# Designs tried in a protein design run: designed miniproteins, single chains. Part 67

Each design is a single chain, and the fold is of that chain. pLDDT is the mean over its residues in the fold that is shown.

## One batch from the design tools (miniprotein)

Design m2455
Fold by ESMFold2-Fast:
Structure m2455 (fold): chain A 81 residues (1-81)
Amino acid sequence: MRAELEEIVAKSLEDLEGLEKFVEESTSLSEEQKKRLLEAIEEARRMVEEAGGLKDVQEAKERIREAVGLVQDTAKEVLLE
């Protein structure tokens, strides 16, 4: 329950950190694409951190799903244009 939420939060933050580094090091992305992706990653990180402070585990999980969805949707739009 609480330990599961803490694990999901930690893993999500690690995944976002890895994506941030990958985006920064990429030579295939334009500066504009990098900026958009990095902004989405920063917003998602804040959402995940806020979710970790919620008492309702179901609400926290929904918030984390929204954060992941934000990054995925932004990547889809940026990489397909």
Scores: mean pLDDT 81

Design m2456
Fold by ESMFold2-Fast:
Structure m2456 (fold): chain A 66 residues (1-66)
Amino acid sequence: MTYRVTLHGSVASQVGTVLRLIGDENVEVKPDGPNTYLVTISGSEEYREAVVEELRARPDVEVEEL
């Protein structure tokens, strides 16, 4: 599944989220604009749901399913 992820907030917060995504072997990240990324999550459905819920729990992160 591919998601559009938009990052708001401080530079430190944005860097933390990007490092979380890049450090995950089941996640592919591609730039899609300023502070916006196309995120492809592989693995099980349960794993994908857990990652999406983690991202949505962050107040400065917007997640859109594509």
Scores: mean pLDDT 81

Design m2457
Fold by ESMFold2-Fast:
Structure m2457 (fold): chain A 67 residues (1-67)
Amino acid sequence: MSTRERILAAAERLVREKGAENTTLRDIAEAAGVSVGTVYRHFSSTKELTIALTAARLREIGDEIDA
């Protein structure tokens, strides 16, 4: 389990609990147990994080459909 995977898992959980509009990079960093700077090291913007999260979720759903 990489730091990047931990950040994505925390982001998915928080978005599910309180919605994307109420979820900040700081909240994600705290939930993942890392600094906000560490989040920015893996995702240079909220846009990139959102794209990565969407891609990861789509891949998981695709694997389930194809299975």
Scores: mean pLDDT 72

Design m2458
Fold by ESMFold2-Fast:
Structure m2458 (fold): chain A 81 residues (1-81)
Amino acid sequence: LVEEARRLAERGAELVREAARLLLAGEEIPEELLKEIEELERRLRELLEELAKEDPAAAEEVARYTLGLFAEVAEEYEAAL
């Protein structure tokens, strides 16, 4: 679960970065890309809830890792505006 959650977090951040780049370039973001981001976020949230029940420390590490990845993407997007 920990490894899967980390991979989903990394994939999600990558997709969000791609969407942000398209917006900055004045291009259209495909709805499928946005849907994929939303689905990955939901699945990651579910995995984090399961991890919190099994191993709170591991869940905290994955949550901080995930927040860090998404915060960096958000900061890159804001800085590029």
Scores: mean pLDDT 76

Design m2459
Fold by ESMFold2-Fast:
Structure m2459 (fold): chain A 70 residues (1-70)
Amino acid sequence: RAAALITEGAAHAAEGARAAKAGDLEAAIAHYDQAAAAFRAAVAAGEHAEEARVLLESVEAARAALEAEL
């Protein structure tokens, strides 16, 4: 289950990165929020929790950087 949540989060993070590259900051933030939700669920599941925490911190930092540019 945690592996599936990490995969789902990674897919959303990739979509967020594509939207940010295209200049669609609103869509990028929405995708990073979905990635963060999936990674938080993976942390709560307990398996691969440390990997999920690192990924969560990464997408939260990316989101904060986009908000700071506004």
Scores: mean pLDDT 80

Design m2460
Fold by ESMFold2-Fast:
Structure m2460 (fold): chain A 71 residues (1-71)
Amino acid sequence: MKELEVEVLILAGAVSLSLGKEAEKRGDLELAKEHYKKAIEYYTKALEIDPENEAAKEGLKEAEEKLKKVE
């Protein structure tokens, strides 16, 4: 069941990252920040369970880079 937990967290992170990008595209930087922070939390939790997970590593890096640009 750890695999299912990791997959759910990665999916939640990807959805949050996507919502952040949409908010940023509309100029809603406050909403974009909230979604990027949520994406970071989900990907970080996934990496706590599976430190070698490439999708979680890539997602975390992208979410952190996106958050830095809108801070």
Scores: mean pLDDT 85

Design m2461
Fold by ESMFold2-Fast:
Structure m2461 (fold): chain A 60 residues (1-60)
Amino acid sequence: ERQQQIDEEVEDALLLIKATVAEKAGDYETAIRYYEQLLARHPDDEVLRKRLEEARKKAA
C-alpha cells in the first residue's frame, strides 16, 4: 500500500513536469489536459485549479 502511494506521487510529478513543459512550448491545450488529470486526483488542490484556469485563459 505504501508502494502504491509512492507510485501515485511519481506519476503526479511526471504529469506536472509534462504540463510545465507544454506551457513553456506554448502548447496550452496539452498543459490543460495534464492539469485536468492532476486535478481529478487532487480535486481540492487550489494551486492546481488556479494553474488550470490560467492555462485555459491562454488557450482562449
Scores: mean pLDDT 77

Design m2462
Fold by ESMFold2-Fast:
Structure m2462 (fold): chain A 73 residues (1-73)
Amino acid sequence: DELTEAAEKKTKEALEALKKAKPEEIPRVIGQVIRAIGAAFEAEIAKTEEEKKAALEEAEAAAKAAKRLVEEG
């Protein structure tokens, strides 16, 4: 299941961003990690390809936001 695997990969990217966060940035970055985890779970339980693609897009957005928070905070 390539879409679910891609969403899981985005969750891992969000977690890598969390590891680089300053202690005071962690709460904001954790929010994006939780968002990515939720999206990956939605991809796993989704019954249609369209729903899996939407979940992947959400996971990608969360990973991108996590990376930006670490870079800009």
Scores: mean pLDDT 81

Design m2463
Fold by ESMFold2-Fast:
Structure m2463 (fold): chain A 68 residues (1-68)
Amino acid sequence: MSKEEVLEALERAAKESNIPEEALKAAKEIIEKDPQNLKGVLDTIRELASEEAAKVFEDEMKRILALS
């Protein structure tokens, strides 16, 4: 999965689940360093936002993968 696809999933999750700006910034930093570190992104969203937001992000990732 590309960095751009992971960033798109994060932005969609933010719109649907109101992810705080600090959580978005931290998640984007993880993606910029290693876009394959999806566990790190999910853990960061869970810690700084919510489990619900992490679930939305995971579902958006699955949608993008299905289109690949």
Scores: mean pLDDT 80

Design m2464
Fold by ESMFold2-Fast:
Structure m2464 (fold): chain A 116 residues (1-116)
Amino acid sequence: SPARELARRALETAREVVETAEALFGVTPEIRRLRRAVEALEALLAAGASDRELAEAATGLAAEIALVLRDLLSPEEAERVERLVLEAVNSEDPLERIRLALEALELVLEALRRRR
């Protein structure tokens, strides 16, 4: 399904975010929590979870990443990421929620890559 394909892209992007963050400032308790959230989305995808369950997990992962890595973003980048996460939380469409979560994750990854 399109939702499942977007959820896989969100997983891949979030994994790169966590790996890049670990390279930049080490394995902290906060980064370990992000890794567990990534593993939870991976487990749901492996288990054939519904589009609604994938949307909930992807949105939650994007929200946790936005919160933990907020201080590494510029104010403008942080505002854009927080807006996308809020739009994902407020959407009832699983596909739209995953798309917005993925867009937020891609923005965080791009910001981290500029610091590397």
Scores: mean pLDDT 89

Design m2466
Fold by ESMFold2-Fast:
Structure m2466 (fold): chain A 80 residues (1-80)
Amino acid sequence: SAMEAAEEKKGEEIVEQAKAAMERAVEEMKDEPVETVEFVMDGIVKAAVARARDLSEEVVKKVREETERAKKEAVEKHKA
């Protein structure tokens, strides 16, 4: 349905915004301790999931899974 498509698009927008924020944070905090980076990444994940909470359960699940994956990638990039 049009509503399902709109919710999926909103979920994708939230994930892309979270990924962009994570990429910027890694670049800006390249000299910061890993614990600081992990804390900021966790905050971005929580904010994204909170923004998605009024969407369908499937979209919320995808937002959580994608942002959690992006967090792990961002932390690993910082460690390198």
Scores: mean pLDDT 84

Design m2467
Fold by ESMFold2-Fast:
Structure m2467 (fold): chain A 100 residues (1-100)
Amino acid sequence: LTPQQEAEILAGVIEITAAVLKVYARESDLPPEVRELTLRAAEEGIRLANAIVQGKVDEARKHIEELRKLAEEARSLGYDEVAQLIERMVELGEKAIELV
């Protein structure tokens, strides 16, 4: 695989992870603040994936930074599963931008 193809695959996995967060927010009886945070993380994940596919490294870094903050907030609120999914998107994003 070329580095660009690997980055596109990682972006696809980020999109799947964002979809999982949206389902989790919808199906889980989360407090309103956690539900809102989880949905925001899913939207940031989609924007990260789009930035990676478009080769917009600086925009991707901005979305990674926002996701790091959302993961820390989720963990501080006691929602480790949400934090772990967000952290996974951060890891994938960091790998993808190294390939672009």
Scores: mean pLDDT 90

Design m2468
Fold by ESMFold2-Fast:
Order: sequence, then C-alpha cells, then structure tokens
Structure m2468 (fold): chain A 87 residues (1-87)
Amino acid sequence: MELAEKAKEAIEKKDLEEFEKYLNELVEEAQKAYEEGNYEEAIELLEKAKELVELAAEKGLISEEAAKKLIEGLEVQIEEVKKKKEE
C-alpha cells in the first residue's frame, strides 16, 4: 500500500498518530527525491502531502490552524525545489 493511501485511511478512521507517521514518511521520500536530483518527483510528493493535510482538516482530524501551518511549510519546500529545478 502506498504511503498516501495509508495516510488517507488514517484520516478516514480518525487516527491522528498514523496520519502524522505516514505524512512524515511521504515528506521524507520527497526530501530523498530532492537530494537525488529528482525535482519533479519531489514536487509531486510534496503536493500530495499538501492534499492529504487539506483532506485531514476537511474531515476534522486536525484543526484549520494546524493544517494552515503544515501547508505553509510544505509550500515553502515546494518553492525551494522549484527554484532549484529552474537554476
């Protein structure tokens, strides 16, 4: 099962600990892709993490404040990868 699917299942069953675990693993995979020069893959993984955070807030698993903070952090990472890709 893919990390994104595991995170989605955690959201559906309201398991915050499992959601945070799989979200963090997804972000770590994005960081690994970035370090390997796979910028497009890193961006795709970070965008997927952002979608999952938005879904978690929509389903009430996390607060809107927590989701906003997580999304802002992910957007900063996406912009850093995009800048590196354009250089």
Scores: mean pLDDT 84

Design m2469
Fold by ESMFold2-Fast:
Structure m2469 (fold): chain A 55 residues (1-55)
Amino acid sequence: KDKKIEELLKKITELRKKNNDKLTPEILELGKELNILTEVHKPEDVEKAVKEILE
């Protein structure tokens, strides 16, 4: 679990650098996966949080 979280964080950071820190749909999808791994019981809250970041 921790290794997957670290791998997702590195991939998100790398994609952000390539996109000048812009939040692209691909980065948002990786962010959802990261939050699912860290949040056990609130998948809908994860999706709401990601959408709020999109703004």
Scores: mean pLDDT 63

Design m2470
Fold by ESMFold2-Fast:
Structure m2470 (fold): chain A 57 residues (1-57)
Amino acid sequence: SALEALAERYGVHPEVLAAALDRLRAGDEEGALDLLLAAGLSEEQARELLAELKALL
């Protein structure tokens, strides 16, 4: 799936991306970004991944 491919590219567990997508669907973009940062991504990587997740919606 696209989500599994993104998880592999960014070195993040698919479950973290699924949780970030759920937050985005709820309109909680800040909460989604916080999850990605907590997963060890840089601010730049987290913002890029957030944009890619938004494209899946």
Scores: mean pLDDT 85

Design m2471
Fold by ESMFold2-Fast:
Structure m2471 (fold): chain A 91 residues (1-91)
Amino acid sequence: AEDIDPNDADAWLELGRYYYSQGKYDEAIKYYEKAIEVDPNNARAYYNLGLAYFKKGEYEKAIEWFKKAIDINPSNTRAKKLLKEAEEKLK
């Protein structure tokens, strides 16, 4: 395996997704945050942060990150659906 390039936002995003698939949501969040440090307009990283917080039951944080993902990419219909689901969890 090659070492991850610290300036490759997609590489950090994929590493975060790997930890998410293992149920390691705190590790996933750490690597999604690294992806955002490299590319602050990476809508996929914000969406995946929202997913990880949603899985942790931290719905207020999930809402914040889904809104950011939608702000950058308004065509993300899945983020809009999960935003509504997270808002319904807080009722």
Scores: mean pLDDT 84

Design m2472
Fold by ESMFold2-Fast:
Structure m2472 (fold): chain A 98 residues (1-98)
Amino acid sequence: SGSPIEILLARGDLDGAVRELEERLKEADKLSPGELVALAHDVAAVARALGDEELAKRAEEIEKKLKEAILNKDEKTIEELRKELVELGREVLERYRE
């Protein structure tokens, strides 16, 4: 996808990508299921750019589970994954602050 975070990362602007991720995480409760999939993809991209492949793989697993839950119209699982993604996003922000 051509998300603002992916564009910033492609330009080598890691600081800008992290700031954009922080702002999107603040609005996570307002995101549609499709926007959560995009956010999970962006969390993985930022984690990988920070050199944390384990956090990136965790975000990719959340993205996969979100896509499956959306296909199955499983609203309960989507909301559980929203909370898990927000927590993982916070771990990525903490990794950047190290």
Scores: mean pLDDT 88

Design m2473
Fold by ESMFold2-Fast:
Structure m2473 (fold): chain A 73 residues (1-73)
Amino acid sequence: MIKELEEKIKELLEEAKKAAEAGDAEKAEELAKKATEAAKELLKALGLEEYLPEAEKQGEGLKEQLKKIAEEA
């Protein structure tokens, strides 16, 4: 269900942000990876499979941003 995937992505992103703010870079990166996989599942459910490579690239960017936040914590 699209709504369940959207809620899961939001929860994972919130947890990743909290982990990064706490200085836990490893946990933040793991949660960001899970959020990226959930986003890829959402894209497949919406018929937007052509955007899967872009979603993966954006997920890597998110991991880098969260790692910087954790390093600054």
Scores: mean pLDDT 80

Design m2474
Fold by ESMFold2-Fast:
Structure m2474 (fold): chain A 70 residues (1-70)
Amino acid sequence: MDEKRRKKAYEEALRAALEEGLSEEKAQEIAEFSTKLAMWHAREKGLSEDELVKVAGEIARALAQGEKLI
C-alpha cells in the first residue's frame, strides 16, 4: 500500500538529486523531504502512483538546483 508508493517516490527523488550532482548525504536528505512533500500532495489531489513518483522527482530536482545556488 503506502509503503510501496513511498519507496518508489523516494527512489526517484534520490535518483533526481544525485543526477543534479549532490553528495549521497545531501541527496538522501533532499529525497526524504521531497518524498514527504510529494506524499502529502498526492493525498490532497488524489494523484496516482506514477504521478506521485514524477512529483517527487520534480521536487527533488528543484531543491537540488537551489542547493547549488548557495
Scores: mean pLDDT 80

Design m2476
Fold by ESMFold2-Fast:
Structure m2476 (fold): chain A 61 residues (1-61)
Amino acid sequence: MVAPLSEEEEAREREVAEELARRAKEGDVAAWAALGILAAAAEIEGRDDLAEYMRRLMREI
């Protein structure tokens, strides 16, 4: 069992965050909330680079 918590998972989460950011820009409040939750989860898990990336996406909305 492989548990890569940095590279592959971060790439997938960045892709999901980008999709949520696009939807939020279109007025999807639930997508905005979901992006915020993902950013908080990344920060709690110590993935500061990922959390900062998600927060940058949120600031652009």
Scores: mean pLDDT 76

Design m2477
Fold by ESMFold2-Fast:
Structure m2477 (fold): chain A 70 residues (1-70)
Amino acid sequence: MEEEKKTLTENMTKLKIMAEEHEIYKTILRAYISQLKKDTGDEKLVEEINKKAEEEAKKIKAKKEAEEAA
């Protein structure tokens, strides 16, 4: 479970960053969230993953924007 939690956090972080740029990635992100709820049935787990994803996404987003601006 914990290893899956880490993997989901990474995937959600990447998708959130991409979603801001592309509509297609937004659709994928929504699908992941829906599937996670269906597969696990644990809304609490989803919330925990989202919190971690937001923190990491903020950091990665800053780096990506800096690189694209260059």
Scores: mean pLDDT 64

Design m2478
Fold by ESMFold2-Fast:
Formats: sequence, C-alpha cells, structure tokens
Structure m2478 (fold): chain A 104 residues (1-104)
Amino acid sequence: IPLLAGISYLNQGKYDEAIKYFEEAIKLDPNNALAWYYLGVAYEKKGEFDKAIEYYQKAIEIAPDSLLAARAYENLADVYEKMGKTEEAEKWRQKAEEIRKKLE
C-alpha cells in the first residue's frame, strides 16, 4: 500500500509526499528494490542528484541484472548527464543496454 500511494503522489508531482510513502515502504521491507528506485526518481525530480544517485545504486545492489536495474542505470546516466559528467553517463547507459539485451 505505501509503495502504491508513493507512486500516485509522484505522478501528481507531489515529491515530498511521495518520499514519505517510499520511506515507509522501505521501513516495512528494506529489500524492496522498487521502493529504493522510486525514492531515487523523487529526489532526481527535486534536483537532489547526490541522493538520487545513492538510492538508484541501492536499487541496483538489491536487484542486479534485472529490468529494474536497467531502468536505474538509465536514470543514473540521466543524472550524471545533468551534472555535466558525460563519461560517467555513457558508462551507465552501456550497463543498462547490456542488461536489456540479456533480457531479450
């Protein structure tokens, strides 16, 4: 329930409310990779790139080589690109592409 409520607030642009629900989902299950991923999305939308990177990396750690990890790598690339770190962005895009090819 908290995860779904968080996603609903995220879709409404209510990022602080979304974060509270994603934090609640993580408190209930610290291995909920999807909750960590959406926490990263919410912080990225707020422009808090350091936190976004941290939470995307946590989602990848919990669910490596998954479709979720591919999405998290794609979002990491977008964050690094926004920070002007083009080389790091390219590295993460390659990681995402490798995973997506394995899932074909």
Scores: mean pLDDT 87

Design m2479
Fold by ESMFold2-Fast:
Structure m2479 (fold): chain A 59 residues (1-59)
Amino acid sequence: MEEEKQRLLDETREASARLAAAGHADIAQAVYDATKESIERGDLEKARAIVEAARAMAA
């Protein structure tokens, strides 16, 4: 996987883990799936937006 895509996936896993720990497991899974789909489609801007939103929810 390309460095940029790998970084986004790692950041998504971290954000999803925090959401799951906060009791939002369903949202955590949806965030991971949506970000992975965006990365696969090459929509890195959307992937970044999803990660940022997940971080805000987890904080």
Scores: mean pLDDT 78

Design m2480
Fold by ESMFold2-Fast:
Structure m2480 (fold): chain A 73 residues (1-73)
Amino acid sequence: REYPLSEEEATELAKEFAEKYKLSVEDLELVYQRKPWLAKNPYAELLYSVLMSNASEENTKKAIKEVIEELKK
C-alpha cells in the first residue's frame, strides 16, 4: 500500500511527534515498520489522514496513541 509519506519521511515525522507529545519514539517507529499489518488496521488510514491534514495537535496525538495501543496488544 502506498502512503503520502516515504518511510524516511514518516520516521522523521514520528520522531518529531514523539518528542512534541512525549510519545515513545520506539513505539512510533514500530507503527511505521509494521506497514503491511497497519494497512489492514483501520487506524493506519486515520493516522496518515490526520498527519497529512494539519489537524489539531490534540487530534493527531489521539490518533497516534490509539495506533500504538493497538500494536501493544
Scores: mean pLDDT 51

Design m2481
Fold by ESMFold2-Fast:
Order: structure tokens, then sequence, then C-alpha cells
Structure m2481 (fold): chain A 88 residues (1-88)
């Protein structure tokens, strides 16, 4: 179920983003590594346009988390999850 997978991804990313905004450097590192893996996976599937879009969203998301802008981070999580769902 693609809908349930998207909901699960959103929940995990939201939880990690909240921890990272609260100063959890491990949560931030996990987010950065997970996003890098997703970008590489899209490239390996030949989905280069989606990989580039994800890279830009990932850079904005990490910047929002580092700035403590959780509302911006939440918006970017929705865009990331939607992109990954559509790319599948």
Amino acid sequence: NAEKRAERQYKILSELAKRAVEGDETALAVLELWLAVQITSLKNQGKYEQAEKLRKLADEFIAAVRAGDYERAQKLIKEIVKLLLEAD
C-alpha cells in the first residue's frame, strides 16, 4: 500500500526532524544519510530528474532543520514524501 508507505515515511522524517531541531546531532546525521541514499537510489533507477529535485528539497530541508524552522521542515517533508511516492 503506497499510501501507508508514504504515511510511514512522513512519520519517521517528522520524528527525526523534531529531534534534530531539538539538538540531536545523531538524528540530523541519519536524515542526511537517508536522503543521500534516496537520491542515489533514484539515480540507479535512471530517474535523474527526480533525483535532482530530491537533492534540492533535501538541501532546503536540512537547512530548515539546522535553522530550527520546524514548520518549513514539515512542508518540505510533505514535498519529499510526495516526490518519492510519485517516483515509485
Scores: mean pLDDT 84

Design m2482
Fold by ESMFold2-Fast:
Structure m2482 (fold): chain A 60 residues (1-60)
Amino acid sequence: TEELVEKAIKVGVETVKRLGPAGLDEAIRAGLETLASLPREKRPLAANKVANEVLKAADE
């Protein structure tokens, strides 16, 4: 579970670094899609962590 969250963060951060601020929405989506294999009950907390890290990396 933690490994999957770290992978999702990496995917989102790499995407926003490649596309810049205009790609923020795509970066968050890519990270969240990586979490699709998590059980429903664990997904909200993981999604919040991914979104926060991507937003921090985007720091426009």
Scores: mean pLDDT 76

Design m2483
Fold by ESMFold2-Fast:
Structure m2483 (fold): chain A 68 residues (1-68)
Amino acid sequence: DAAAEAGEAALAAHRAARAAAGDPAAPPVIPLSEEQKKILKEIADKLIAAGDLIDEALAAGKPIPPYK
């Protein structure tokens, strides 16, 4: 709970600072477009796949050569 409380307190402080700046926490009127959501999902999927390939290479004991 201590970590969760610290996280919530930080978010609350951030929201309070934004409100004090004169911009109430009004939701954005313009949401992400369907195209933007697709692009973000594609990037996330590619990053996950790249991470899996790196993890497999490391498990196979392939050393990453240092920059020379």
Scores: mean pLDDT 61

Design m2484
Fold by ESMFold2-Fast:
Structure m2484 (fold): chain A 65 residues (1-65)
Amino acid sequence: ANPEEIKEYIKKLEEKIEELEKKIEEIEEQLKENPDDKELWLELEELEGIKALLEAEIAYLKKKL
């Protein structure tokens, strides 16, 4: 395995998580104004799920370094 390729891939996943965290924060702010918006709650759940999967992939990749 090429450790430099793994490190580059981890960096890209970390950048995606940072982007997801910004989107999650935006949705959380919208939910403060619209707490009964079921669609926003579903979008929040989806983004949090994607973030969890990316974090799990990073953890797996770090074990291979």
Scores: mean pLDDT 86

Design m2485
Fold by ESMFold2-Fast:
Structure m2485 (fold): chain A 63 residues (1-63)
Amino acid sequence: PVTLTKEDIELREKEKEITKLMEESEEIAEAVRKKGGELIKNGPIEIKEHIEKLKKTVEELLK
């Protein structure tokens, strides 16, 4: 069937898999989360753009 519900489930499963992998690499995941969150929160616009670039690169690597 062609429904959005199916896509949602697939995305959730993907997120779960990534979370599990990140849990194994807690050191890296923790650093990225802490640094990313803090940089976006207290960082200037420049850092915001930098985070987006990193996110894009990580997305390709995880692919």
Scores: mean pLDDT 60

Design m2486
Fold by ESMFold2-Fast:
Structure m2486 (fold): chain A 70 residues (1-70)
Amino acid sequence: SMEEELKKKEKENLERARKLLSKGSSEEEVEEQVEELKKKIEEVFKTKSLEDAKEYIDLLEDLIKDGEEA
């Protein structure tokens, strides 16, 4: 289902974001930023349609890719 695919992608994006942040931030800062991302994603899933949630997750993936390439 789309919801299952989005949740899997969310998990992958959070893992990639944690790895990226770990290269330039303290463990405490990484944990804070990952927690903020989790809360924001949960809010999107609670308040937005699945289509909007997909767009948000896709945008997050693009930002992570930009960070990985930078």
Scores: mean pLDDT 75

Design m2487
Fold by ESMFold2-Fast:
Structure m2487 (fold): chain A 73 residues (1-73)
Amino acid sequence: MEALKLAEEAVAAAKAGDAEKAKQLFAEAGRIIGKKLEEAKAAGDEKAIEEALKTAEEVEKLAEAARPDILAA
C-alpha cells in the first residue's frame, strides 16, 4: 500500500535527521489511509475497512519508532 511505503520513507528521513520531511511523509500516509477508509465505509466494504485499519496500525508503529529521531532533530 502507498501509505505504508510513505511511512517507511518517513522513518528513513527521520533517521537521517530530516524531521520536516518525516512529518510530511507521515501526514501524507495518514491522508491516504483516511481517504481509503472513508471510501470503504461509503461502499460498505468490510474487507477494505479492515485493510485500511491494519495499514493504519503499521503506520502508527513506524511513527512511534521514528518519534525519538523526529523529536531529537
Scores: mean pLDDT 81

Design m2488
Fold by ESMFold2-Fast:
Structure m2488 (fold): chain A 64 residues (1-64)
Amino acid sequence: MLSPEEQELEEEIRRLEEEVRRIEEEIEKETDEKRKLLLEFRRLVLESAIDFLRRVLERRRKEQ
């Protein structure tokens, strides 16, 4: 059973993963190279945030 804090982290990770998915769909539809580059940058930032939160969650799970 996850603690409330771990559940909140899991929910945040899922929310960010949904946002990344939406950005990937926008990238596929985008024909402007400049806008595509900005979307790719935003995706990279979100993926980095997801990786950070996953490491925090894994650390907390090991401390159970």
Scores: mean pLDDT 80

Design m2489
Fold by ESMFold2-Fast:
Structure m2489 (fold): chain A 65 residues (1-65)
Amino acid sequence: MKKVAVVAASSEEELERAIKLAKELGADEIIELPGASAEEALKLAQELREQGYEVYLFIDGELLR
């Protein structure tokens, strides 16, 4: 199963932190959503999960379950 990280961040520092954590978790792909809302990130994460991807969702540098 392909692991995808969806990263929504309002700052470059939050984005870099989330990308580092996603790589440590073994994400195969990282989708960066700079300036995206939590709702937009959640919607994309749900769409990817419905397609059979394992998704790690990061909002403001924090991993959501």
Scores: mean pLDDT 79

Design m2490
Fold by ESMFold2-Fast:
Structure m2490 (fold): chain A 61 residues (1-61)
Amino acid sequence: MSPEEKIDRVVELFGELREAIAAGDDERAEALGTELVELLATMSPEEQAEAERRIAEWVAA
């Protein structure tokens, strides 16, 4: 998986996680949170920072 594909996937997972939490779907939220943590563990600090930047932009919109 390319750095950009990892960043895009983190942003997607974060959006899905927020939706699951808002819906009260604890089981789905836990599964998505686990996938997000595992993906982040494979990323460099620079890739993590870019993912956080994109999430911040999405949240601010």
Scores: mean pLDDT 81

